# Designed miniproteins, single chains, continued (5): the designs that were tried, part 38

Each design is a single chain, and the fold is of that chain. pLDDT is the mean over its residues in the fold that is shown.

## One batch from the design tools (miniprotein)

Design m17304
Fold by ESMFold2-Fast:
Structure m17304 (fold): chain A 93 residues (1-93)
Amino acid sequence: MPAILELAKEKESFGIEEVRKLAEEKAGEELPELEPEEIKALEKLLELLNEKKVRTVEELMEALKELAISVLGKEYEEQIEKDVEAVLERIKK
């Protein structure tokens, strides 16, 4: 289960630091430092999760896809789908 979904089930509101901490605990290793653009994308993702009441991995994938397309543009849709799948594979490890 992705850390962001676990926090969404337990808390009505949570920050990027809480997501990173839980993800690091699940991975058993320190995650790389986030770039400013990645922080901004995560903040928008948290807003979408709250608005859409996301509770499943499938709903999370849909929210991530919509967010990435809105930020990068529709021409990147296929690349975004591949990147989202790669991120989910990393979260499972």
Scores: mean pLDDT 66

Design m17305
Fold by ESMFold2-Fast:
Structure m17305 (fold): chain A 81 residues (1-81)
Amino acid sequence: SEKLEKIGILEQELITYKEALEKGLSPEKILELMEKARESEPSERVLKFVEHLAKYSTKEEIEEILKILEEKLQKMLEMIK
């Protein structure tokens, strides 16, 4: 199901993002990378996202984007339901 497939992708992105939170990555850069990664295939999207996150280390910005991302993901999951 396309619905279940999207949920799986969001879960992978959230897991990757939680790892990024520990590394202290920039929220602006995370949003930019997520948007850019979403233009690629799912497997490439996650890999590119992780690679880019490792290059950016800004913990204060991470906390802001984590809140925005979780709100966005939560709304998307509810819309898919």
Scores: mean pLDDT 55

Design m17306
Fold by ESMFold2-Fast:
Structure m17306 (fold): chain A 92 residues (1-92)
Amino acid sequence: MDALNAAQIAIIRAIRAEAARNGGFLSKSQVVSIVRQTLDQMVADGVISRAQADAVFSAIQARLSQDTRSRLSVDQVVSIIVQAVQAVQASQ
């Protein structure tokens, strides 16, 4: 579904931009904040539904909670986002 792919692309762009300001790394709290802000903006813009945004956020947060690293590289965060969006797509 194109709406979930749009969410994946928007989140990855926001993550890459923030990580570039922080030497290529992000904390879990930074990732959660960026994902929440990006999804809330996409709902406001009518790109995705609130239900889709909540599903994507929950899937990303669940995967972040299973990661033992306190600091994540861009590639590690991108992998988590892709896996989370794929799980939501499989459920919808």
Scores: mean pLDDT 83

Design m17307
Fold by ESMFold2-Fast:
Structure m17307 (fold): chain A 55 residues (1-55)
Amino acid sequence: SPEVEEEKKRLLKEIEDLSVEILKLIVFGEQDSEEFLDKDRQLEEKVKQFDELSR
């Protein structure tokens, strides 16, 4: 479905953007911050959504 493919593209972009932000937090020593934990949770949720759309 074109709609599913567009949703997957959106999720991939959001996963990429979150991964970059998480990497920045790790590089700057903020890996135990509330911001890190929130972004990590969001990443896990989006990866799960992507997996569900890929079934």
Scores: mean pLDDT 84

Design m17308
Fold by ESMFold2-Fast:
Structure m17308 (fold): chain A 100 residues (1-100)
Amino acid sequence: SKAEELIKKAQEYIEKAAKLHEEYLKNPSEEIYKKMAEYLAKAADYVIELLKLLGAPEELIEVLELLKKGYELKAQGKYEEGEKLIKEAYERALELGRRQ
C-alpha cells in the first residue's frame, strides 16, 4: 500500500540519521550535522504525506511541517532558526498529546 511505502521511506531516513548521529558523537563535524538534518527533513516529509493520506488533523500536520522546516534550516547552516522551529514543533506535539 501507499501507506506502507511511506512508512518504509520515513524509517529508512530516520535510520540513516541515527547512524550519522553515532558517527557525529565519535567525530563531530558540521558536514555530518547538516547531513543528519537533511535526512530528518526527508523523514518528516514522508510522515507528512502519510498523515495527509490517513486524514490526520491539520494541527498534527502543521507540527510536522514546522519540524521539517526546522531540519531544512539546520541543513542550510541556519542552526538557531532551525532549532527554534524544532522546539516549537515539539512543544506543540506535547500539548496535543496532553489533550488525550
Scores: mean pLDDT 89

Design m17309
Fold by ESMFold2-Fast:
Structure m17309 (fold): chain A 81 residues (1-81)
Amino acid sequence: SAVKERIKAAMRELLGTLLEMDAAQQEAFLAASPEERGELGEKMLEKALEKENITLSPEELEKGRELVHGSFVKAQEYLDA
């Protein structure tokens, strides 16, 4: 569908531009299960916080992980439909 292709294009732009992923890494990410992508999102959040020297409380970090996980899972249900 046109919407699915637009979301894929937006995700490739985000993965390439903000996360410096090459084309093979982008395709592997898009081909992963929603659960695997949620887990990857959580790891990417942790690495981004470490890189930027941002310290969150344990409660804020847990909420951040839940939000990122859910966002990646939901975006990917759309891609897998």
Scores: mean pLDDT 67

Design m17310
Fold by ESMFold2-Fast:
Structure m17310 (fold): chain A 85 residues (1-85)
Amino acid sequence: MEEIEEELEKHKEELGEEFVEELLEAERTGDREAIARLQAKGRRLYLTKVEGLPEEEVEERIREDIERLEKLGDLERARAAREAL
């Protein structure tokens, strides 16, 4: 998806080139478990490196993401987000 590629390219230095390449590869191969895990890792990296939030606030944001994903029935992404805490 073009939107995801644009956001990843903008933050490639903060997120790390290896991370961006792994996420794009996982999306291309359709590995849903890898995508969920890498998206959770990217979310944590974005909150810490791009937004500069303190660790406590990053954990609160991730917990909010988990609750939202569970309400949507996206249990795989919710699990990955919990593992990223």
Scores: mean pLDDT 75

Design m17311
Fold by ESMFold2-Fast:
Formats: sequence, structure tokens, C-alpha cells
Structure m17311 (fold): chain A 64 residues (1-64)
Amino acid sequence: FKEKAREAFFGILDLAEYRRRGKSQDEIAEELGVSRATLSRRIARLRELLDEVSKEIVEFLKSL
């Protein structure tokens, strides 16, 4: 759980920083040296991790 939460959190912070600097997804992919398809897969993975982390947090809060 902690490893998934950490991966999702840092991945989002990296993407948020690029967006704050006004970079498009195409520019981010180019800067990272990956294809647009590879970036899209990474974003999809981060969404999955967020869903898992969110569900774990909700279940934890229900136990309080």
C-alpha cells in the first residue's frame, strides 16, 4: 500500500509540475524521451494507483 501511494503521489507531483510550467502532454513526452503512447500508458497506470489508494483510504476512514 505505502509503495503504491508513494508511486502515485510522486508521479502526480511530477505531472503537476510540468503542467504548472505550461507544458502540453506532447511536450512532456518529448522532454522525457518517450512516445506519446508510452506517456498515455503511464498516466493510465497513475489513475489505477490513485483508485487503489483512494479505496484503501475510504475503507480506513470507515473503520474509525
Scores: mean pLDDT 72

Design m17312
Fold by ESMFold2-Fast:
Structure m17312 (fold): chain A 84 residues (1-84)
Amino acid sequence: PELVIESLVGKRVRFVDANGEEREAYIESVETDPETGRRYARLYDPVTKESFYMGADYRLFETREEAVSSTPSLPDRVELEVVE
């Protein structure tokens, strides 16, 4: 799977994480890491006040470094639903 969420920058999205928790977050940016060429997104959860990252395979990470360097894993992939 590829990261195709550039059109969702500034939108609020809903998803279910790998633990079965329903969460909402804003997609603040989608960027390309200049060293690896890998895409990543920065998200912000306004309820928990937490920032986190999404790799090109739609896996969630606490840090940008993990999002650009992780091995792809389909079981940890999240599906995004636009809230508005």
Scores: mean pLDDT 69

Design m17313
Fold by ESMFold2-Fast:
Structure m17313 (fold): chain A 88 residues (1-88)
Amino acid sequence: TSALEEIKRELLERLEELTREAEKADPEAGKWVRNALEAARKGSVEGGVTIALALGAELKKRPSPELQEIGERAEEAAREARRRLREA
């Protein structure tokens, strides 16, 4: 497995966990988060980072503290993936 494939796998695993938490906190927001995850699965790892950052920013605008925390963790996952991409 290439380093690039491993970085993508780890990012998607973290986003899948966050998607399940979002679905439990707010089913309507969860549908939107699931759509973003599916787009990230189909694209490049760089595209996945961009999607995760946009997802985090959008969730932090929501009035739900639970969704705001999920948004922060999405941004953290994206920053870690971006860091690893720069080192690969």
Scores: mean pLDDT 86

Design m17314
Fold by ESMFold2-Fast:
Structure m17314 (fold): chain A 69 residues (1-69)
Amino acid sequence: MSEEWKKAVQEALKAAKAGDAEGAIAKLRQAIRDYKDEPGIALVGEALKALEEGDLETAIKKLEKALEV
């Protein structure tokens, strides 16, 4: 996993934990655009969908898993 991808996902996770769903969504969309072939991108995509549906708890869990792969 690249350092830049990990940092982007960590920043999105921090925003989600703070209740900033819009900020988290924006950061994840940018990360997916910039780092398409990173491990955990499927989990990040699932987290983005959860955030768009208002499910912050599921999004946080999926982002934490994305950082572990």
Scores: mean pLDDT 80

Design m17315
Fold by ESMFold2-Fast:
Structure m17315 (fold): chain A 99 residues (1-99)
Amino acid sequence: MKISPEELEAEIERALAVMLKTLLEKYRDKFIADPSLKEEAINMAKKLIDLAKRLYEHGDYELAIEMLETAIKMMRDLGVKDEFYEEAEKLLKEAREKL
């Protein structure tokens, strides 16, 4: 199979998004219970939101929704509702309207 650099980049972004989603879900209770992990969990959630924006731009709406739901839930569970959280909720609504 021949793959373009652009297709490879998109594939890497999808793989990273799935990995971050899986880690946030697998270790959710630990991130909530352990204050020393809070900053890292927030950073991972924000990275997942950034990747979800790129997935949305590529037309991967279903995957973008899954990533946004996981990231928003983690930020909410950690009590973080900043501008990044608000942008993610707006994008989630827009992505759902595409399906």
Scores: mean pLDDT 84

Design m17316
Fold by ESMFold2-Fast:
Structure m17316 (fold): chain A 94 residues (1-94)
Amino acid sequence: DPIEEALKAAEEVKKQALEFYKPVLSDEQIATIEKALDEILKKVRDSKPENVEEAIELFKKTTEEVLAKIDDPVVRQALKDIADLMIKEMERFK
């Protein structure tokens, strides 16, 4: 299943990126980013995309909605950077 493989690959990128940020961000900031990314992934899965391209577009749209609600500029930038890496990984499955 290319959609599930793409989403699992994105989850692995998320985990690796969060480990990279742990020395430079607070535990609370890391938890906020992880929760936000998990909510984005859940919303994409719940929407039942028909193909990888649709899953990526839903991920992009949901990420923009989540970013608009984040007041901490450091958290917002890190979330955006991690989301961009996750999108690039998912694009390999198109």
Scores: mean pLDDT 88

Design m17317
Fold by ESMFold2-Fast:
Structure m17317 (fold): chain A 84 residues (1-84)
Amino acid sequence: NAALEAEFTEPILRLKPVFERLTELAHEVYKNGYKYPEDLPEEVKEFLDLAKEANKNKTRFSEEELRAHTERLLALLEKLAAEE
């Protein structure tokens, strides 16, 4: 919990603009009944799926599982940011 949040605070703040853009896209996906546009990049679909899974399983994940999911999410955000 708190230790995991502290460890990932800096990466999250650095990637905040990418995260905010993807959050807006998640809203549009929700509005379309959770159907992804056919032209949506695979990396963005993976981000949305990971975010949904993490939220659904917050109480079921061990600290190690939460860490792994957070690291994968941050790696994906870093990749998307690097393509700019």
Scores: mean pLDDT 63

Design m17318
Fold by ESMFold2-Fast:
Structure m17318 (fold): chain A 94 residues (1-94)
Amino acid sequence: SEAADRVAETVRKAAEEGNPEKIDELADKAYQEAVKRGANPEDAKAASDGIRTAGRYGAEEGNPELAAQLARDVMEAAEKINPETARAVGEAMA
């Protein structure tokens, strides 16, 4: 998925910097922008929280590739639940 690819790459770069605060900011921004675009708030929150958890975990492990893979898994799961919400979250992180 293009949305999953964008989110994974953004999270990988943030994890490479070893900056958990930037990951939190990216996840919060993705949630807020997705909701402003009309995304389902519950689904957008679940996806954004999942991205935050994936990114922080990968950064703490010193493994940006793991952060990217987990963020991709979160987005693929979000797309199965609500494709429009997943797209909005992905666009908000681009």
Scores: mean pLDDT 85

Design m17319
Fold by ESMFold2-Fast:
Structure m17319 (fold): chain A 81 residues (1-81)
Amino acid sequence: GPGLEALEEALRRVRESRSAEEALEHLVEGERRAEESGDMRSSMSLGSGVMALATGISLGLSDEEAIRLAERAVEGGIEGL
């Protein structure tokens, strides 16, 4: 459905991102699109990625490390729901 498609598109764009800022923009946009479609599961999974990315950067991780952490958080969120 549209929410899952938004999640898959966001993950693809996050993986292609060259900076944490780019990855964050794609995660936030994906979360909003999933929420607008009524897919709370996909929205919450993407939201976990946003929090992981922001936390990673705040703790001094590199952009690449923070992006990988966000990717894992989104994937783990899907399994946890």
Scores: mean pLDDT 84

Design m17320
Fold by ESMFold2-Fast:
Structure m17320 (fold): chain A 93 residues (1-93)
Amino acid sequence: STLSAEQQAALASDEVALLAALQKAVAGTGATVGKVQVLSDGAIGEISAKSEANLKAAMDKLKSVFPQISFSQIHPSGTTPGVYDALFFLPKK
């Protein structure tokens, strides 16, 4: 997609702000928020943890802060042994 430099900077700022908010929400759970991508209708991203229990705790915490958030099923990481991943979608409004 050919976005203007101004549009690219605005999207990057939104992704940085959202990533910071999500990282704050999962603090203390042992989970990490990975890649976040802002779309026209919301944001998609990934959360990861070294245990399924830690990932479930992070999912519960995210739902308490962002009630509209939805998650995929928890699955073993395809890239990192001993890590579990879940994808999320957070609607814009």
Scores: mean pLDDT 78

Design m17321
Fold by ESMFold2-Fast:
Structure m17321 (fold): chain A 69 residues (1-69)
Amino acid sequence: SYGEELIAAIEAAPSPEEAGRLAVEALDRAVEELRRAGAEEEELEAVEERYEEMKRRAAEVAKAYWKAK
């Protein structure tokens, strides 16, 4: 699941910067899985419209979480 991948990436990271990068990679994997599962083009376009912002937010949250633990 997206949450499990995100948490695993954050916890495995040696630094907050790396945690952010791994969280973005986890999101990239999730989107790729949706494409390979045959998600409709219209659904993928909607995801892409917000995907760049979602990646930025995921990196920021991952860094904050790593620093707070």
Scores: mean pLDDT 72

Design m17322
Fold by ESMFold2-Fast:
Structure m17322 (fold): chain A 100 residues (1-100)
Amino acid sequence: SFTEKAVEIFKEEMEELLKELEEKYPEKTDFISEVRKLAEETLEKLKKAKSIEEIEKIVNEFAKNMGKLLEKYKASKEEQDLVKRMLNRILEKLDQLKKE
């Protein structure tokens, strides 16, 4: 289903982001922990989504909450760019799924 593929895309992109954050910024344990928690909460919401519109709403809310975490932890430009690249990949892959 679209939902199952959206869950897989989100899970894979978040695992890659978390791995890169842990490798490049191992000292930022609190930030990484909150990103992991937000990702897990978002993944559970995506698994329960019943429509493409609901999935897009959940992903947009996730993006907004990630922005708040970046501000809370005074993330560097490099950290912000890493998160933006991940979010752009998720949105692009979801858009491709809607066309297939």
Scores: mean pLDDT 87

Design m17323
Fold by ESMFold2-Fast:
Structure m17323 (fold): chain A 95 residues (1-95)
Amino acid sequence: DPARIQEILEAARILVEAMEKLKLSPEEVARAQEALAILNSASLEQLQLALENTDDPKVRTMLQYIIAKKNNDDAAEIDALLKLNDLPEPVEPVR
């Protein structure tokens, strides 16, 4: 479904943009949460198709991170996080 692939690509872009911002509005936080839910609900097949349909390196890295997480591939997950190293480091919540 081309519409689903476009939805996945837009969700990955929204998350990348959210991670690059120093300040998010409540509306932007809600959009980022919805984008993450879209990516988490996508199948591996849909995520791989989305990856093949984008040349944006940050979007590709975000999709690779989600794929690695779904596959429990720690090495690929770490590699994807290292490629996002120009983004702010996430706070490690104790909860």
Scores: mean pLDDT 75

Design m17324
Fold by ESMFold2-Fast:
Structure m17324 (fold): chain A 77 residues (1-77)
Amino acid sequence: DKEEAEKLLKEAEKAYEEGNYEEALRLATQAVKLAGPEDVRGLALLAEAARKSGNTELAVEAMERAREVQLRRGVIN
């Protein structure tokens, strides 16, 4: 559901701005699951939240996925 994914992404952005990186990570993960594997904005936020929460492997994986989508499309949401 696009609307639900957008809501979760906004909640994740708010949690990130408040310094609650663990909550931002969980919300961004849910948003990416709902939006699908090519949601560049969700993947970028997931990577940042993972990095800030110490989840280095997840951060690298999300960043690589976002980069792959960007290279195929030449576009960033």
Scores: mean pLDDT 79

Design m17325
Fold by ESMFold2-Fast:
Structure m17325 (fold): chain A 53 residues (1-53)
Amino acid sequence: SPIDKAAEQGRADLAALKAELDKDSSVSPMQRSIRLFVAMADNVDRLIELRQS
């Protein structure tokens, strides 16, 4: 389903973002937390939009 596909993609995107942030020494722990939080919120919004269909 579109929701299952979006959830899977969201998890993959978060895992990729975590890997990028963890190896980038220019990113502070605070910046890492903020970027991950924003990405999680965006994923939730996307799932809500798809569920309403």
Scores: mean pLDDT 80

Design m17326
Fold by ESMFold2-Fast:
Structure m17326 (fold): chain A 112 residues (1-112)
Amino acid sequence: MKVLLALANPQLREMARKAILEVDPDAEIIEVNSEAELLKHLPDADLVIIEGVAISTETLRALKEYKVPLLLISENEIAGELFLGPTNGELILRSEATLENLTEAIAKLFSQ
């Protein structure tokens, strides 16, 4: 599988990498540092993991058009739920972003 990581926090990024590899040891993990880079890789992606809710309407539209599952890690539950909207995705609160919770959410999204 191909997973895009849009995570600014290095500790969270490393934890997400470990969770992905626990679900699929052969996973291709691409760390993206801009929306342009995210959009470039999105058509071939099987999962996107994003921190927060600060992405453009263009990126949200692309996620919906390509039907890529989204794992959102947010400090705010209400903002996270509004961001997910009609997107096929899972929300994890930053305070609950453990290796176990990330692994469970990633496995669930891949079983869909």
Scores: mean pLDDT 77

Design m17327
Fold by ESMFold2-Fast:
Structure m17327 (fold): chain A 63 residues (1-63)
Amino acid sequence: DPPVSEIPGVDEATAAFLRARGLRTVRDVAMLSPEDLARLGVTDPATRETLITGARALLRARA
């Protein structure tokens, strides 16, 4: 599975933040809701949308 850093719009700092919380792959992020991301500390709505939309699109493209 592709690493979380391959999600479009994810920089190195965001990827490290997600990995520290157990989110290491695109699939890990794609399975979450925006509320799950907010609970993990991703409070910015634009960042949550970018992460979920990008992860789901990338996961779907690899299926």
Scores: mean pLDDT 77

Design m17328
Fold by ESMFold2-Fast:
Parts: C-alpha cells; sequence; structure tokens
Structure m17328 (fold): chain A 81 residues (1-81)
C-alpha cells in the first residue's frame, strides 16, 4: 500500500489539508495525528499564540472523511483565511 501522505494547499480564501492513509486502524490513527499537528502549525503561522486561540481556529475547520476505491481513506480539512 502507498504510505500515509499529507498535502497542504493554500488558496485565495481557504487552506486545504488533505491526508491520505492506507485505511488500516493504525494508519488512520497516524493520519489523524499528522492532521492535528499540521492544523496547530498552521494556526501558529497565522499568528495564534494561545492554546485557546488555536482550538477556536481549528474548530472552524470543515472536515470530510471518505474511503477511496482502492481502500485508502482521505481526510480533507478546509479552513477559511
Amino acid sequence: SPPTRLEIEEGEDKVTITVTAPGGEMDLAMAEVGRAVALSSLARKEGMKTEQQIVEYVSKAKVERRRLPDGRVEITTVLPK
């Protein structure tokens, strides 16, 4: 199976974080950890310094999880700019 993959795409009005994992339980857990780290890093890059500010920013994220035809799982997180 292809390894867990994380992509960050910065658009004009949004940031999209896409994590793709093989679909196994451990792979999905690692994908969620990677997503959380990416979101925290993005919040800090946007000038958020307190834990509360980071949590509020992350809470605005729209998250979609779907299974791909090859059995992998894709987690798409969208944040407004």
Scores: mean pLDDT 75

Design m17329
Fold by ESMFold2-Fast:
Structure m17329 (fold): chain A 84 residues (1-84)
Amino acid sequence: GMGGAIGGLLMGGLTSVRGAFQAAKQKGDAEEAEKMARNAEALAQTAEFLAEVGTYPEGAREIAELARRVAEEARETAEELKKK
């Protein structure tokens, strides 16, 4: 159904952002880590909106929470890398 397709796209986006963030962290790229923080925040906002409109409410909320955590970790990592 439509909810499953949306959930797949959101999870795919989260997986891609997480992978890119881990790569940025490993190579010490503060700018890329900051970019991934912004991408994770945008994904969280999109997932929160989809949860609110009821298209995929429970799964979208879970993805939003995961994306918020990735955004926070990426922001902290970017700040740490900028101090080097």
Scores: mean pLDDT 79

Design m17330
Fold by ESMFold2-Fast:
Structure m17330 (fold): chain A 106 residues (1-106)
Amino acid sequence: MKELEEAKEELVRRLEEARRAGDWASLAALAGLLVGALEEAGRTDLAAELLERLNAALNAGDLAGAAEVGVEALDALAAALPPEEATERLREIIAAGEAFRAALAA
């Protein structure tokens, strides 16, 4: 429970930092990874809806809307998986998001 909440809070923090910085690429990567993980968790219809909303927000330059999709996907993913599996999946997304940010900054 505590580890899951810490992973959720870390992802919310990273989404908010990307939004505040105007970091479109990091926000797209984190929200996209969360939506993809939600689809893999079997929430296919919700993942498809969130992906359409994410793409619309990013195309409009609506970083707040993109961050909202990321948070919604995060909450749905945490509810869709057992706590230990959710924690591991969120940690993988954090690591992948960091790697993607590092590659874009190079």
Scores: mean pLDDT 84

Design m17331
Fold by ESMFold2-Fast:
Structure m17331 (fold): chain A 74 residues (1-74)
Amino acid sequence: MTPLERARELADSITDPEMQELVRKAIEALEAGRLDEAVEIITELMDKYPDNPLVQEIARILAREVLERRAAAA
């Protein structure tokens, strides 16, 4: 299972539509190679939902994927 597949599975467990939309936008930005946009959305998720363990786990997965993609591009 890829990190993005795992993030999508976790996103399916989100019942808040605003929270789910932000997660989907982060995944889409990352898949499109818009790494700076993905980082901004991940930061927003962590700031708005600091006590949500599901969102924190998704944010960690996506942040790691951003770091790996940046390392591969360097």
Scores: mean pLDDT 81

Design m17332
Fold by ESMFold2-Fast:
Structure m17332 (fold): chain A 55 residues (1-55)
Amino acid sequence: ATPEVRYTIDPNASAAALRGMIAVFEAERRRNADDPAVVAALDAAIAELQRLIAG
């Protein structure tokens, strides 16, 4: 199922831009550490960004 809290990622973005998004999402995760839905969505987005960089 698609989670309600989700962050859109551009798979055509450069590796540098994708790494920048990981840093932003990690900062956002720290700010929202008390919201498990936001944390889960950000963890999923970070994992997707890492897969795009690795591929």
Scores: mean pLDDT 75

Design m17333
Fold by ESMFold2-Fast:
Structure m17333 (fold): chain A 89 residues (1-89)
Amino acid sequence: SAEELERLRTLYRKLLQLIQTKGVSPELREKLEEVMEKLIALSPDKDFTQREREILLDVLENETRFATPAEVEEMQKKLEELEEELRKG
C-alpha cells in the first residue's frame, strides 16, 4: 500500500542518517544488514534503486573507528526500535 511504502522510505532514510552520523562497528554492521534486508523485502516495487543500495552498502562497509561504546549502544537501541516498527508494519 502507499502508506506502507511511505513508512518504509522514512525508516530507510532514518537508517541512512544513523549510519552516516554515528559510524559502524562490525557488530552493528550485521544488525544493519538484517534491518536493510527486511526493508528491501517489504518493498513491493524495489523502491531502493541499484545506486541507493550500492551507496548504503558502501557506508556499511566503511568502517569508522570513531564510534564510542556509548554511541554503539545508542545505535543498537535505535535499530531495535526500527526492527519493531518493521515487525508491526
Scores: mean pLDDT 54

Design m17334
Fold by ESMFold2-Fast:
Structure m17334 (fold): chain A 141 residues (1-141)
Amino acid sequence: LEELAERAERLAAEVDAITKQLNELSKVFGELDPLVQELVDNAAGVAQKAGDHLRRAASLLREGPENLEEARQHLKDAQVHLRKAQAIVSAALGRAYELAREKLTPEEADALTQKLQDINDTLGRVAEEAGRLAEEVERLI
C-alpha cells in the first residue's frame, strides 16, 4: 500500500506543477486572447481537482486495506478530471495556433504552443498512470 500511496503523491505533485504552469500561461494569454485565457483557467481548475483526488487516494492507501475501494474511486475520479483538463488544453492549443499566425513572432508562437503541447502530453500520461494505479488497487480488493 505505501508504494501505491507514494506513486499517487508523485502524480499529485506533477499535477500541482502543471496547474502552476497553466496559471502562469493564463496571465500571458490574458494579454493576447480572453478565450484562450478562459480555457487555460478552466483547465487549471479541473487539474487542481485531479490533484486533490490523487492526494486523498494516497492518504486512504496509507490508512489501510479497508479504504482500498474509496482510494480506487478517487484514482478513477482523478483520471476523469485529468482527461477533462487535457481536452480543454487541446482546445486552447487549437486556438493558440490561430493566434500565433496573427499576433505573435514565430519564436513567441513556437514557445507558447510548445508549452501547451508539453502540458497536454503530461496530463495524458498522468491520467493513464492514475488509471493503472486504480487497476492495481482493484486487484487488492
Scores: mean pLDDT 90

Design m17335
Fold by ESMFold2-Fast:
Structure m17335 (fold): chain A 68 residues (1-68)
Amino acid sequence: MEAKAEEVIAAEPEGKSGEVMRTLSEEEKRAAAEAAMNEEQREVAREIGERLREIGDEFEEEIKKYRG
């Protein structure tokens, strides 16, 4: 029955009026943030992330030596 499935999904935000209102707004914010991370941005983020990680690792190693 759909009612059962709906209960499972709404289990998290199904608290009470005060709690639901707060959770709903916050959840909407997260949904918007996720939507902002489009496939396009995902690809860019992935490439940048990989480069940043490599640079970070190398930078940290080099800094340790000459930073003193």
Scores: mean pLDDT 60

Design m17336
Fold by ESMFold2-Fast:
Structure m17336 (fold): chain A 67 residues (1-67)
Amino acid sequence: ELDEEIQLALGLIWLAVTRLYARRHGLTPEEYRRLFDETIERLRKQGFSDEVLEEVRRWAEEELARL
């Protein structure tokens, strides 16, 4: 299993990639949220801890609130 620190770093990388993709393609906040939810579900299936995924989701919600 991946170390939690490594999982967190990878989660942040995926969040950053998802955010950049959303900006480049002009996604709405709703479309961005859907894309992010799909990413979180994929990471969960790959064995990321729920604690790490909750932290990453919290950061994404904070970003959406600033749009």
Scores: mean pLDDT 75

Design m17337
Fold by ESMFold2-Fast:
Structure m17337 (fold): chain A 65 residues (1-65)
Amino acid sequence: MDEKLLEETKRYLESLLGREIDDLKLENGTIYIYTKGSEEEIKELEKAAWIASLRFGRKIEVIKE
């Protein structure tokens, strides 16, 4: 596992969204983003996650809490 990849992915996502992301986890090569946000916020996160997945070559999944 690469904690640096998780940190870089978080910073990239925050840059795309223009705000901080609270919860990110790396499990079995997949990055999970946990959010309590609205449906609109989740769609924004899913779009950013898709862009980041292409950049970092890893699966990124958004999970609603």
Scores: mean pLDDT 78

